Designed miniproteins, single chains, continued (3). Designs and how they scored, part 14

Each design is a single chain, and the fold is of that chain. pLDDT is the mean over its residues in the fold that is shown.

## One batch from the design tools (miniprotein)

Design m8451
Fold by ESMFold2-Fast:
Structure m8451 (fold): chain A 61 residues (1-61)
Amino acid sequence: SEEDFVKGAKFAADQYFKEGKYDEAIKLLENAAKQMRLWGFDDAAKKLEEYAKEVRKKAEE
């Protein structure tokens, strides 16, 4: 499901973030969001894009 995909992408990004792999975490979320938009799941894509922004902000702090 869309919800399961979003949760899985966020989980994977969180693992990269814990490892200090911030660029990989952000890129994973941005690529997942692009895939969701290609499938027409715009709300899921927005959730992933917002999460990527939060990850980027935390990486800069």
Scores: mean pLDDT 85

Design m8452
Fold by ESMFold2-Fast:
Structure m8452 (fold): chain A 74 residues (1-74)
Amino acid sequence: NEKEFEELVEEMLKKGWITEEEAKELKENPGESAARLAAELARRYRVDGEIPPETLERIHKLGELQGLAEEIKK
């Protein structure tokens, strides 16, 4: 769901988990940027961090769906 992905990005930006530059990149290139960002955030917060694991999973899954939609369009 594109709207859910956009809302998640805005929430992360407001909480300071990502920068404005990262938020812009996610909106412009969701598939590629979401997977990359999810991996980066997981590395920083994998053991004991501010970002819930459920949020990281949502970033990855929603980004994967957006990337798949782009792939289908070719």
Scores: mean pLDDT 66

Design m8453
Fold by ESMFold2-Fast:
Structure m8453 (fold): chain A 63 residues (1-63)
Amino acid sequence: MKVVVRHEDLEFDPRMSLDDAVKLAEERARRELEEQGITTAEIIVGHEGDTPRLQVVVIERLP
């Protein structure tokens, strides 16, 4: 089994709530993966305190 991990650092508008930014990032990543036909990927969105920065981790399990 092969595991592929993508790590992306995204900045959001600091006027957005963190919760809204996280939901938007998750939905966008999910939509992009769906368009690529990837249905087994796990999406994890984290943040570092009060910074306007999110980390998006996509984990794909390949045969």
Scores: mean pLDDT 71

Design m8454
Fold by ESMFold2-Fast:
Structure m8454 (fold): chain A 60 residues (1-60)
Amino acid sequence: VEEKLGELAQKGIDAIKAGNEDEARRYSKELAELLKKETGIEVSEETIYNVLKNVADDKA
């Protein structure tokens, strides 16, 4: 589970760095849905996107 979450997060970060907002939002949505399915934690796509964007900006 954690490995799949990390993979999607990395793809989202890569999409943000590439300037591909559509892909970044897609991966953010998939992450939010996977988190809800696997952990029962409901997080919005917008919250996930903002977290990924902050990580991408800090490591760019």
Scores: mean pLDDT 76

Design m8455
Fold by ESMFold2-Fast:
Structure m8455 (fold): chain A 73 residues (1-73)
Amino acid sequence: NLEELEKLVKEAEKYYEEGKKLLEAGDAAKGTGKILRAIGLGFEAGLMIKELEAKGIEVPEEIRARAERLGGL
């Protein structure tokens, strides 16, 4: 499950970076869409962290911080 969490956080980060580049290039519609998807994935990662911790699984602080930056925990 930590592997799934890491993949989810990496995917969220990818969409966030792509969205920022599109916004900088002047494509507000596509850029905003990717940013919103990144936020949604970050929120999903935050929920997964809470579920893992509820099961007694310790989540690495680096992964938690990355998820928090995207969706807020």
Scores: mean pLDDT 82

Design m8456
Fold by ESMFold2-Fast:
Structure m8456 (fold): chain A 89 residues (1-89)
Amino acid sequence: MEELLEAAKTLEEEYKKKSTLQIKVSLGEASALLLQSSPDPEIQKLGEEYLKEIKELKKKLAEGDYSSKEKLIKVSEEAWKKYKEYLKS
C-alpha cells in the first residue's frame, strides 16, 4: 500500500515535468490497482473496470489502432483523478 502510494506520487511529479504517453498510462494503471486495494466493494469494482479498459486499449494500440491512443490517455487520467478524489475522502 505505502510503496504504491509513493510510486504514484513520483509518477505524478514526472507527469507534470514529462507528459509522455507511457507515464500517463503507468499512472492510470497504478491508480486502478490502488483503487482495487480499497475496502469498499464499489471502489474495488471501479478499479477493476479501469484496469480492464486500459489493458484493452493498450492491446488495440499495439495492434495498430492509433485511434485508441486518445481514449487510453483519457481513461488513464480519469483513473488517476478518481484515485485522488478517493484519497480526499
Scores: mean pLDDT 78

Design m8457
Fold by ESMFold2-Fast:
Structure m8457 (fold): chain A 81 residues (1-81)
Amino acid sequence: SDLEEVKKDLEEKAKLFFERVEKEHELKPEEREKLKELLKRLVETFLEGLFSPDKEKQEEYRKEVDKLAEEIEKLLEKIKK
């Protein structure tokens, strides 16, 4: 239940973030697709990191979350230009 609650919260936040970006900027189809995929991967990777029984994998997932966040920021910077 705790995992499901965190998943629902993260999915909702990702959806609201996507909708806000789409409303503020005219996204090309490729940019829309890329942003959706990055947000989906971010949520999935974050959940894997939090709930993985393997502590070594938890650290790897944490680093992957940071990389995905940076890629999202880079995509948004490109969209704003």
Scores: mean pLDDT 82

Design m8458
Fold by ESMFold2-Fast:
Structure m8458 (fold): chain A 74 residues (1-74)
Amino acid sequence: MIELEDFDEFVRELSRLYKEGKDYKITVETEDKKIEAELRSDGTVKVGDREMTLLEFVSELRKYKKIKVKIEEL
């Protein structure tokens, strides 16, 4: 289990995990909500019923002033 509070560190760690070809559960706590996502072994990110690229997921999170991220291997 990995816990991160810095956005740049999160992007670096996410890029590292993307290369490992495993499934990860990502929980992001922001100032207004909690987001649960899954980074899949094929490199896609699933958020609820939505599927997106890793780049799209990171871009959506850039709007938040504070994040706390928890990453768990599935």
Scores: mean pLDDT 80

Design m8459
Fold by ESMFold2-Fast:
Structure m8459 (fold): chain A 60 residues (1-60)
Amino acid sequence: SSIREKLEQAAAKDPQLRDNILSWATEKTGKPLDDQQAIDLISQVAEKQAAIGKAASKEL
């Protein structure tokens, strides 16, 4: 039901997306991560962005 589940399903279907997520997470942390750790990290970032969007109540 969460962003994490959707990202796990998307990465499982698209190897290029999985590789991009791993590269992004490795760049952000400065250390190698496994698939689960990378998905957890990007899911946390996405959830934080969603919470900020809710709080901001911005027009666009």
Scores: mean pLDDT 72

Design m8460
Fold by ESMFold2-Fast:
Structure m8460 (fold): chain A 87 residues (1-87)
Amino acid sequence: SEEARKKLEEKRRELEEKIDELLAENDPSKLPELQNLLLQLVLLDWVLDDPSASAETVQKIIDILKEKGADKEVIEFAEEIKEILEK
């Protein structure tokens, strides 16, 4: 829906701001956090670029992320995307 797309685009802007802030800190201890945010950005861009993306599609991605042992922050973000698409 148009409303869902607007919410996803807002989340993308927030992710870019967080990534920029972490890069500006130039702190190597933040690299795992940066990796998680970059993976979240890739997932969000995939959903935004695919007009067939649905809550069911994102659930399959969540299942794969869990199987591959992705960090909980990435899984939680994917679950938020799924919830937005369900509305």
Scores: mean pLDDT 84

Design m8461
Fold by ESMFold2-Fast:
Structure m8461 (fold): chain A 83 residues (1-83)
Amino acid sequence: SKAEEIARKLVEGMTEEDKEALIKALDERIELLKKLLETASPEVKEKINEQIEYLKKLKEALINNDDEKLIKLYAEWLKKLQE
């Protein structure tokens, strides 16, 4: 799909420094979302937990240099943006 082609080009263009910066940004975002969970309504907590799980999967793929999994996760995210 077009989303998979875009995701592949994005991931294949990443340097090691880009991946390290992204891991740091993901950690910071996960911590912010965890703080938001403390005050969120039950309905919002469910959505925040889904986001945390997605970001954890991205981080795992980056740490493991699993480019194919990273491409898949980005392609799924890009497809959600095409409403």
Scores: mean pLDDT 83

Design m8462
Fold by ESMFold2-Fast:
Structure m8462 (fold): chain A 75 residues (1-75)
Amino acid sequence: SLQDAVQKAVVFFRLHPTSPVQTLKPEDESKALSASSHAEVQRLAEEAVSNDGSLPARLAGNIAAEAELILAREK
């Protein structure tokens, strides 16, 4: 699920706060995610950061990007 992918990304960045976000490649199926799915992943990432309070807001974008990569790998 989108929420599960976001939670996996949150755990990853809690353990590796300085880790660089991977860039999506043109041939990856991650580019096939619908606009609504992209928006929902971003919303869930922002919500996770806001609810936690211990994560900096700057990580919301990184969390969303990693969650989208997790979803692409599972597909």
Scores: mean pLDDT 65

Design m8463
Fold by ESMFold2-Fast:
Parts: sequence; structure tokens; C-alpha cells
Structure m8463 (fold): chain A 80 residues (1-80)
Amino acid sequence: GEDAKKAAEEFKKLAETLSGKGKELALNLAYTLEEVGGKESAINGLRNVVDNKEDIEKKVGKESAEKIVNKAKELLKELE
């Protein structure tokens, strides 16, 4: 739906401010949101990002993880 497309666009914009693994993760999240398209599936995906903050920090570093998780929290508030 439109909400999932908006969420995808926001992660694409975030990816432009990131580099390396952080940029790759933000882009992958954007593409996943575009693919699932549904509000409930988008909510579940964003919730998984928030719930897995420590694993994300390990993969992309603390600064990139904080930006990605904060964007997921922002988008969850808009969708829920």
C-alpha cells in the first residue's frame, strides 16, 4: 500500500546518508517494504528491526544501527 511505499522511500533517503553495510541494510529494508506492500507485513518487518537492534549494531556499527532503528520506530508510529 501507500504507507509501505512511503516507508521504503524514507529508508532509501536514509541510505543516502549512510555508507558500507549500513547503506546496504537500509536499501535492503526499503526493497523488502516495496516487495511486501501490505501494512501488516510492513509493521512486522519494522518491528523486527526495532527488536533486533543489538544484532544490527554488530553488523553495521552503533551509529548506523541507531539511525536505522530510529527510522523504523518513526515509521511504526505512523503505521500503527
Scores: mean pLDDT 82

Design m8464
Fold by ESMFold2-Fast:
Structure m8464 (fold): chain A 68 residues (1-68)
Amino acid sequence: DDDVIKKLADLGKDAAKKDGPEAAQKAITDALSDLGTGQEPSPELVARLQAIYDEALKKAGLEGKKVA
């Protein structure tokens, strides 16, 4: 999880530097969607993906922002 969160945060920071905070949130969301691909959907998996997303936003400096 920590390595995944770090990679998502780095991806978000790179996107924010290039195209701003909305692009960063989209990049993190898209990458997180790819992470869920091929896995059996469960409430625990959904909660885990949400926790990864929240931590990635925090590490990218985007905590408190919501994706529309």
Scores: mean pLDDT 67

Design m8465
Fold by ESMFold2-Fast:
Structure m8465 (fold): chain A 83 residues (1-83)
Amino acid sequence: DEEEKKKKREEKIKKHKEIYDKAFEEWNKKNFNVWATVNEMLANEVPKEEILELIEKYMDEEDKKIAREMIESYEEIKSLKAV
């Protein structure tokens, strides 16, 4: 029954999305003030070193890795838009 397989797949996707959304909400709650400040600093072209110092001070090692990857992506997108 293709309908039963589709429903089971959709239920699995829903469960994974629920786990992901919950994990992201927990991460965002934990780092909200720091991450909001980082986004404002990035928008105002504050030196990357100052942003990294803020992250180092307030974030856990795992959270810092995610934050660094997001900052790198932001810089790359900005560089691409400047050309």
Scores: mean pLDDT 69

Design m8466
Fold by ESMFold2-Fast:
Structure m8466 (fold): chain A 82 residues (1-82)
Amino acid sequence: NKTAFLKELVELLELSYLLADDIWERSEGNPSKITLQLSDGKQVPLSELIELAKQGQLPEDVRKQLIELSKKYPQNPDSVFA
């Protein structure tokens, strides 16, 4: 379900709707197909970020980087994907 997938990315990871929609198109709803490129140079599987967020264990620095990634996304879409 696309609506549930987008809501999960927005609510848990604080990703923008625009970035979440692109992730849906690239992955067909499978988070294991997506790896995000964080601003500190780390490449993190989307599935791992979702798991950490669901457990309340998403690090604050990673959370802030996801917000910044969403702000940057419209100007450099490919730079947010590994």
Scores: mean pLDDT 85

Design m8467
Fold by ESMFold2-Fast:
Structure m8467 (fold): chain A 88 residues (1-88)
Amino acid sequence: MQQQIEDEINQAMRDMALSVLDIEEAVLKKQGLMDDKTQALIDQLRDAVTAWEKARNEGNQEKAQEELQRRQQLLQELDEYKQQLLEE
């Protein structure tokens, strides 16, 4: 029963993170910055959020930390690519 409550919290946190990515995708689309690379980076960010939830539900703190680091790296790559597109 305790585990089910933790799973529900992890799902709510995942849903919030995915909602933020949906907003970012909409902003990129409106700015004309949505291409194959930005789409792939956003898809990879969604995968990292989902993998983080799975790791937390499994009690794997090391894996959850790895997925948080992956998300940070992907966000940096997205920001760098957005900057390149804006300079064109």
Scores: mean pLDDT 81

Design m8468
Fold by ESMFold2-Fast:
Structure m8468 (fold): chain A 67 residues (1-67)
Amino acid sequence: EEEQLKKMYEATKKVIDELVKKGRYELAANVARRTAERLKQAGYEDMAEEFRKLADSIEKLLEEKKK
């Protein structure tokens, strides 16, 4: 049920973390935002907020690298 969905999205979070470690910040931020939108539409607001904050964090790193 809900636990199965949480496990699937935990795997997505690991993929995003891997992309960040590889320096693929733009792609990682896009994946995080798309996942947050999908979770929100499915009614999982708490997880959606977590992925949204993750995207914000990655975007901050992009701005820092822009210098």
Scores: mean pLDDT 78

Design m8469
Fold by ESMFold2-Fast:
Structure m8469 (fold): chain A 68 residues (1-68)
Amino acid sequence: SEAEELLEKGAETGDPEIAAKGVELLMKESGNSDEDVKDAREKVLSLSPEEASEAAKAALDSVKEVLG
């Protein structure tokens, strides 16, 4: 999925903008409100590159755990 590809790139590069896009798409696919998606995106964009990388990895692990 596009969300997974962006989260993988965010995890590898530590780019907060790429990580934020991945989280945004994942939350939209999960049925979250536009306001919740915007709040999460703003939080990820405020992270350091190291923190953004870890956030992207955590999101990917959540997807893999649910799907097997």
Scores: mean pLDDT 79

Design m8470
Fold by ESMFold2-Fast:
Structure m8470 (fold): chain A 119 residues (1-119)
Amino acid sequence: LEELAKYIAELAKKTDKPIIIVADEENFDVLAPILQELIDSGKVDIVLLDPQDPERLAEELAKLKAYLEKNKDVIVIIVGTPELRAAVREALADIKNVKIVEYDGDLEAFRKKLEEALK
């Protein structure tokens, strides 16, 4: 996970697009301290979602979807349990022209997916 954070920090230097990370609490607690300077600058935002709170999860996903419908020039990275990734994928299924990439613990597979998404 620290390797993912370093990769995201490097990506932030190479792209003009803002980066939105969607994460559960466990992944947020690791990523946020490493990315704090980028969060403070507004280059990276982290959206904290709790898959154990379905009502709040649905509300936050609806807000994210509404934001992305208006702001398509962003990169969205999903970091979480299979359940969280599935919920985000389903909620954002209708959003086109936004670069959305899931991290499942395989950094090399993630890097390849992101490079393809940025073409």
Scores: mean pLDDT 76

Design m8471
Fold by ESMFold2-Fast:
Structure m8471 (fold): chain A 69 residues (1-69)
Amino acid sequence: MQSTADNLRRQADNLRAQSKDYRDRAEAVRKAGGSPEFVDSLEKAAQVYDDQSKKLQDKSDELINKLNS
């Protein structure tokens, strides 16, 4: 279970990195005076990756908690 929790954490970290990349792109586009629709699409993509990351982190935490109970 520990190794599974560690794998979920690594996947969550990768998804957080993707989310941050999309947020950074959205900010860059916004600063450059780009399309509001494009900024919104990037922010929505970031939110999807952030939500997926949180789900995997929660699963990892649950597995660790079960091992410690």
Scores: mean pLDDT 82

Design m8472
Fold by ESMFold2-Fast:
Structure m8472 (fold): chain A 67 residues (1-67)
Amino acid sequence: SAKEEAEKALKRSIEGAKEALKSGDKVVIQVALHELEEAIKLAEEAGADKELIERARKVKQELQEAL
């Protein structure tokens, strides 16, 4: 379903964002931020799990603070 696909994509984006933060590379962090923002939007539209979306938003804040 669209919901399951969006949740899997969001989980993948969260993992990618964590790796980007570990890299300390601002370009990699900027790319991960844009990818995570898009994944959050699609997940919200698909009615994905609210706890998962909230977790993603916290990681997004960490990416923004690292820039």
Scores: mean pLDDT 87

Design m8473
Fold by ESMFold2-Fast:
Structure m8473 (fold): chain A 81 residues (1-81)
Amino acid sequence: MEEKIKEAEKLLEEAKKYRQQGIDNVKKSRDLFDEADKAYEAGDRAKADELIAQGVKYSDQATELFKKAKELEDKAKEILK
């Protein structure tokens, strides 16, 4: 019983690390979108488009990290049964 709990704890700890990396990438994406908003308000649509493309890249990476975290959390739940 304890062995299964420890195995699940390790998976949850790894999932937390991926979630934190995802949060960091979301923050980077938000900063880029905020800069894009400023460029758009200034009438520089070309600059805004470039910043949006960069922000989307970080957002996509965050999505991948959150998916990996969820997979690990799901595996931990199955082990605990």
Scores: mean pLDDT 86

Design m8474
Fold by ESMFold2-Fast:
Structure m8474 (fold): chain A 87 residues (1-87)
Amino acid sequence: MPSIQELVEATVARLREILATESREAALRAMGAVLDETFRALVRDHGVDPARVLDAAIAIRQHYAAAGRDLAAMLERAEALLRELAA
């Protein structure tokens, strides 16, 4: 089982690859799926408080909307909040 930091870094790397390689619609779906998988692993495998994960998920979605639905802004916010959850 990867460490919490290995999981976060692998997630960030996957999100960057998706943003670089996929169309906007495919990227949004794929990034959402990766984040959902990572949030479940943070709770199930690493004992992160589900309330903290929910707050992070909401904050990422709100930042994406506030930035005019910019996927790069979504990635930057996800990276920051995932690292906070791993701290």
Scores: mean pLDDT 84

Design m8475
Fold by ESMFold2-Fast:
Structure m8475 (fold): chain A 54 residues (1-54)
Amino acid sequence: FGVKMSSRSVSLYSAAGVWYSAGDKDAMKALLREAGKEAGLSDAQVEAEIKKVE
């Protein structure tokens, strides 16, 4: 997908996975939005990625 992921972005994305397994969708979505912005994704791309993991 050609986006550069920082260590921070990767860490936030992994944390979102933990919240997803715990069933806290709101916390997962918040972390995914933060990770996507850290990776330089547009708001539309971030929302598309959130939909894929729901």
Scores: mean pLDDT 66

Design m8476
Fold by ESMFold2-Fast:
Structure m8476 (fold): chain A 81 residues (1-81)
Amino acid sequence: ELEEQAELLKSSEELRQQAFDNLYGQTKNILLSQGVPEEKAEEAAKKAAEEGVKLAQNGASSEEVIKKIKELVKKAVEEAK
């Protein structure tokens, strides 16, 4: 699911914008399901999606994008404890 959206970040600008929204939503849902408060989940999900777009635009692989998103999710979960 996240992997599919990360691939779309490398395509046209229109698909990239849609992939950003989908990555943000999916990341936020993951954070909320792990007990992160809504405000922190929104902030962390936005940062993860923004970083994913930046990496993809700079030529990063989908694996690298997903690794970065998962790292930011883990950090947000730890900080919420």
Scores: mean pLDDT 77

Design m8477
Fold by ESMFold2-Fast:
Structure m8477 (fold): chain A 78 residues (1-78)
Amino acid sequence: MKEALDYALEVYYKKRRELLSQGYSPEEAERQALNEAAKIASEKFGVDPEEMRRRVREEVRRREDQLLADAHARSAAS
C-alpha cells in the first residue's frame, strides 16, 4: 500500500501542476489529478481505486493543512 500511495502522490502532483500550468482551475486540476493518480496506481499495484483515491485525498489534505498553517503564520507576520 505505501509504495502504491507514494506512486499515486507523484502522479497526482505532477498531473495537478501540468493542469494548473494549462489554465485549469485549482478545483478541476485537483479533481482530474486525483482521478488519474488513483486509476494509474490502482491498475499498477492491483489495489482498489476507491481506496487509493481516498488515501491520496487524505494525504493531500494533510499536506494542504500544513501549507495553510504556514500561510496563516506568514499572513500574521506580513
Scores: mean pLDDT 76

Design m8478
Fold by ESMFold2-Fast:
Structure m8478 (fold): chain A 114 residues (1-114)
Amino acid sequence: MEEKIDAIVEAIKKGDFETLQKLVDEIKNEISDKEERKQVVAEILRKLFNTDKEVDVDKLYKVYVLYRGGVISEEEFWERLAKVLGTTVEKILSVMSKENLLKALDLLFSLIAD
């Protein structure tokens, strides 16, 4: 699993969404338990943003759902995301573009979506 998480982080950083989709589908087939999938998503996000904190996936997913549902603005989404990750919007955007990060989050949160 650690090697798969590292491969996902690398795919996200490179904007390789074909590889990211394949790896996400493999996780869906290997792990049926929602809580275990949340732990995998937490570790991916922790490594992607290089944070020392455990990522609160439930809190982040709620913010993501509000943004995708049109309830909060894009600016509010990035501010809330940065707070959950214990970082800044500028540092998040230094990892990848907003468009690529949203695509990555769409695929990652498909692991825990209802």
Scores: mean pLDDT 82

Design m8479
Fold by ESMFold2-Fast:
Structure m8479 (fold): chain A 92 residues (1-92)
Amino acid sequence: MIEEILERYRKAAIEAAKKSGLSEEQAEKVADAFVEAYLKNYHKGGMRLVLTYEAIVKKAKELGLSTADANLVASEVIGAVLTLRDQLIAEA
């Protein structure tokens, strides 16, 4: 189900953000920004991941992270979601 896949993606984003040193509350806010940007940019083709990455960096910086830490969080979140996507494709 699409709702189950989106929830798995959100959970993966939260865990990746927490691994990057964010609190649970900060990780949830970053994951929400990821899901919103990912859905908003669905039809943007090759720009989808770039725009989603930029949205995560923006949210992390709003939460008080440095530019370097915000980029680390965005990289970890995108990487975790892409890894989960590939696993879900293999399970289908």
Scores: mean pLDDT 81

Design m8480
Fold by ESMFold2-Fast:
Structure m8480 (fold): chain A 87 residues (1-87)
Amino acid sequence: PLQPLPPEIEEVIREAARELREEIERRGELPELTPLLQLLYDNAPLVLTPSERALIRRTLEEYGLPADKVVTGALLLLIGQRLENFA
């Protein structure tokens, strides 16, 4: 069993996934894999808990988004931007 996350963290992840889905729909294409997105994806296991990674994957699946490098990296970037808005 994974440690449950605070509701505030779950909401930030869901809001970021919603924003990402809307941007993909608006552009009609997936984001490009940039070095920053690749770095965010590769370092996710070092900076995120297993519970956070599981929720991110589940949320992407819930919104019909692939849990690949580019989409996961883009989601992580949007989560970071959302967290800056609370600081």
Scores: mean pLDDT 76

Design m8481
Fold by ESMFold2-Fast:
Structure m8481 (fold): chain A 85 residues (1-85)
Amino acid sequence: SEAKELTKKWLEEKDKENREKFEASNEEEKKKMAEEAGLEMVKLLYELAKKGLEKELRIKQLENFAKYGDEKTSKLAKEKLKELE
């Protein structure tokens, strides 16, 4: 569907923006920006899941952040997963 295509393009653009910003930064800035990017992505995935836009896929993506993200991102992802279940 068009909604799936637009969602995919939007997520790809956000990922690209985060990577470009990360590459331009020093190591301390990179760590902070990686944390901020993770938190932003978790919030985005949660909103997409709430709207039912490939909810099963969004939940799996949130589970990955919960398992492998930094402390703040992991905690937020776990909280959002609990809200969706």
Scores: mean pLDDT 79

Design m8482
Fold by ESMFold2-Fast:
Structure m8482 (fold): chain A 82 residues (1-82)
Amino acid sequence: MKASDVIPLEEVEEIVRKVLEELDPEKLKEMSDEQIRELAETILEGGLSSQEIAEKFGISIEVVIRIETEVGMRIMKKHLGV
């Protein structure tokens, strides 16, 4: 099952923005809407490690792990009906 089958891209973009606002608000100001979308798509598609995503987007691995955790929790919440 693809993550995109459970959570829409727009919801992942919201999670990305929220995490960046909490952990790296200056980086959020530097990123375009297109870059936020590309980051969200990269997380949903999988295939890259948290370190590779951090390097690709110039963000800390902590930010990537927080986004992945929030996305995973959202998917689990939808799947478990909580």
Scores: mean pLDDT 79

Design m8483
Fold by ESMFold2-Fast:
Structure m8483 (fold): chain A 76 residues (1-76)
Amino acid sequence: SVHEGVVVRVTDTLAYVEVRDPPSPLQVGDPVLVTVGDKSTYGTVVRVEPGRALVAVTASAGFKVGDKVTVTSPAP
């Protein structure tokens, strides 16, 4: 499944992506593919709320607050 996300916070070690109303349920600990432009990297779901999820990406060195990203969950 494909979800729209936005980078909401960047620290020295992590970038955080907020996903709104994901069409498929995400769970804490799920690996997801985060794409910004032509660059993709793996992130991990760190928080889930009804209708929202937060994903952490280990490297912040390509992500900026306000960047629109695509989050792809491995839902075969």
Scores: mean pLDDT 75

Design m8484
Fold by ESMFold2-Fast:
Structure m8484 (fold): chain A 94 residues (1-94)
Amino acid sequence: SLDRRISQLDQQAQQSTGNDRARYLSYRGILLSRQGRYDDARTDLQRSRDLGQNDPGIMALSNSTLSQIYSRQGDDDSSQQYYQLYQQNYQRSQ
C-alpha cells in the first residue's frame, strides 16, 4: 500500500544521514503530495533541501515537487520561485 511505502521511507530516512536521508525524504514528500498531504509533504521536501543542498539532483527533485504543490494550492508566486530553482539545479545535475 502507499501508506506502507511512506512508512518504509520514514524508517529509511531515520536510519540514514546526509544525501541518503535527503533522498528518502524527497521520495516520501512526493508520495505524501500524491495523497494530498501537502503540509507533511512540504516539511519533508524542505528538510530534503536542507540536507541535500550539495546534490543538484536531490535539490531539483525537491524544488520541482514543491513547485507542483504550491501550484495546486493556488500559490503561483511560490510555485514560480521553486520552478526557477528546479531549472537551475537541473542544469547543474546534467
Scores: mean pLDDT 89

Design m8485
Fold by ESMFold2-Fast:
Structure m8485 (fold): chain A 88 residues (1-88)
Amino acid sequence: MESERQALIEEGNKLLEEADKAAEQGDFETALKLAKKAYELYSRALGPSHPNVIGALFGMAQTYKALGKEEEAEKYEKLAKERLAKHE
């Protein structure tokens, strides 16, 4: 039933919460891994331009920045902004 899409969203939300906690502890590699999983689940459930997907992309960008990977951070931030602009 409709629960499959909802289950993916709930799992993604949980993964982002865990990613935020990992980042607060300075474990940015774990935070990035969890954010990538959330991004994949949201993309499967909601499509590429949904706010949850875009939020996960911004989260990945911030985590790359915290890891000192500025070029990767810029890439994901740009992608998130382009997807935000898609409906304009």
Scores: mean pLDDT 82

Design m8486
Fold by ESMFold2-Fast:
Structure m8486 (fold): chain A 81 residues (1-81)
Amino acid sequence: VLEGTRRAAEALVRAVRALVEQGRLDEARALVEQARADAARAADYLVNEEGVAPEVAEEAAEILRRAAEEAEAIVEAALAA
């Protein structure tokens, strides 16, 4: 679970950075909004649907939340430039 979550988090940040570098800010913003929504629901989904231990689900949700925050900061920095 956690390794897969870390890979997903890394992929998200990489994808957002690539979109920003290509000037696709609307697509980058949409991806960040989706990632934030997914992170907000991740812990509940992992515990209730996947049977993941609460502490592992909380760590996975935190990894996703931090990735979404990093991705949002990348978009905000690009919009401020």
Scores: mean pLDDT 79

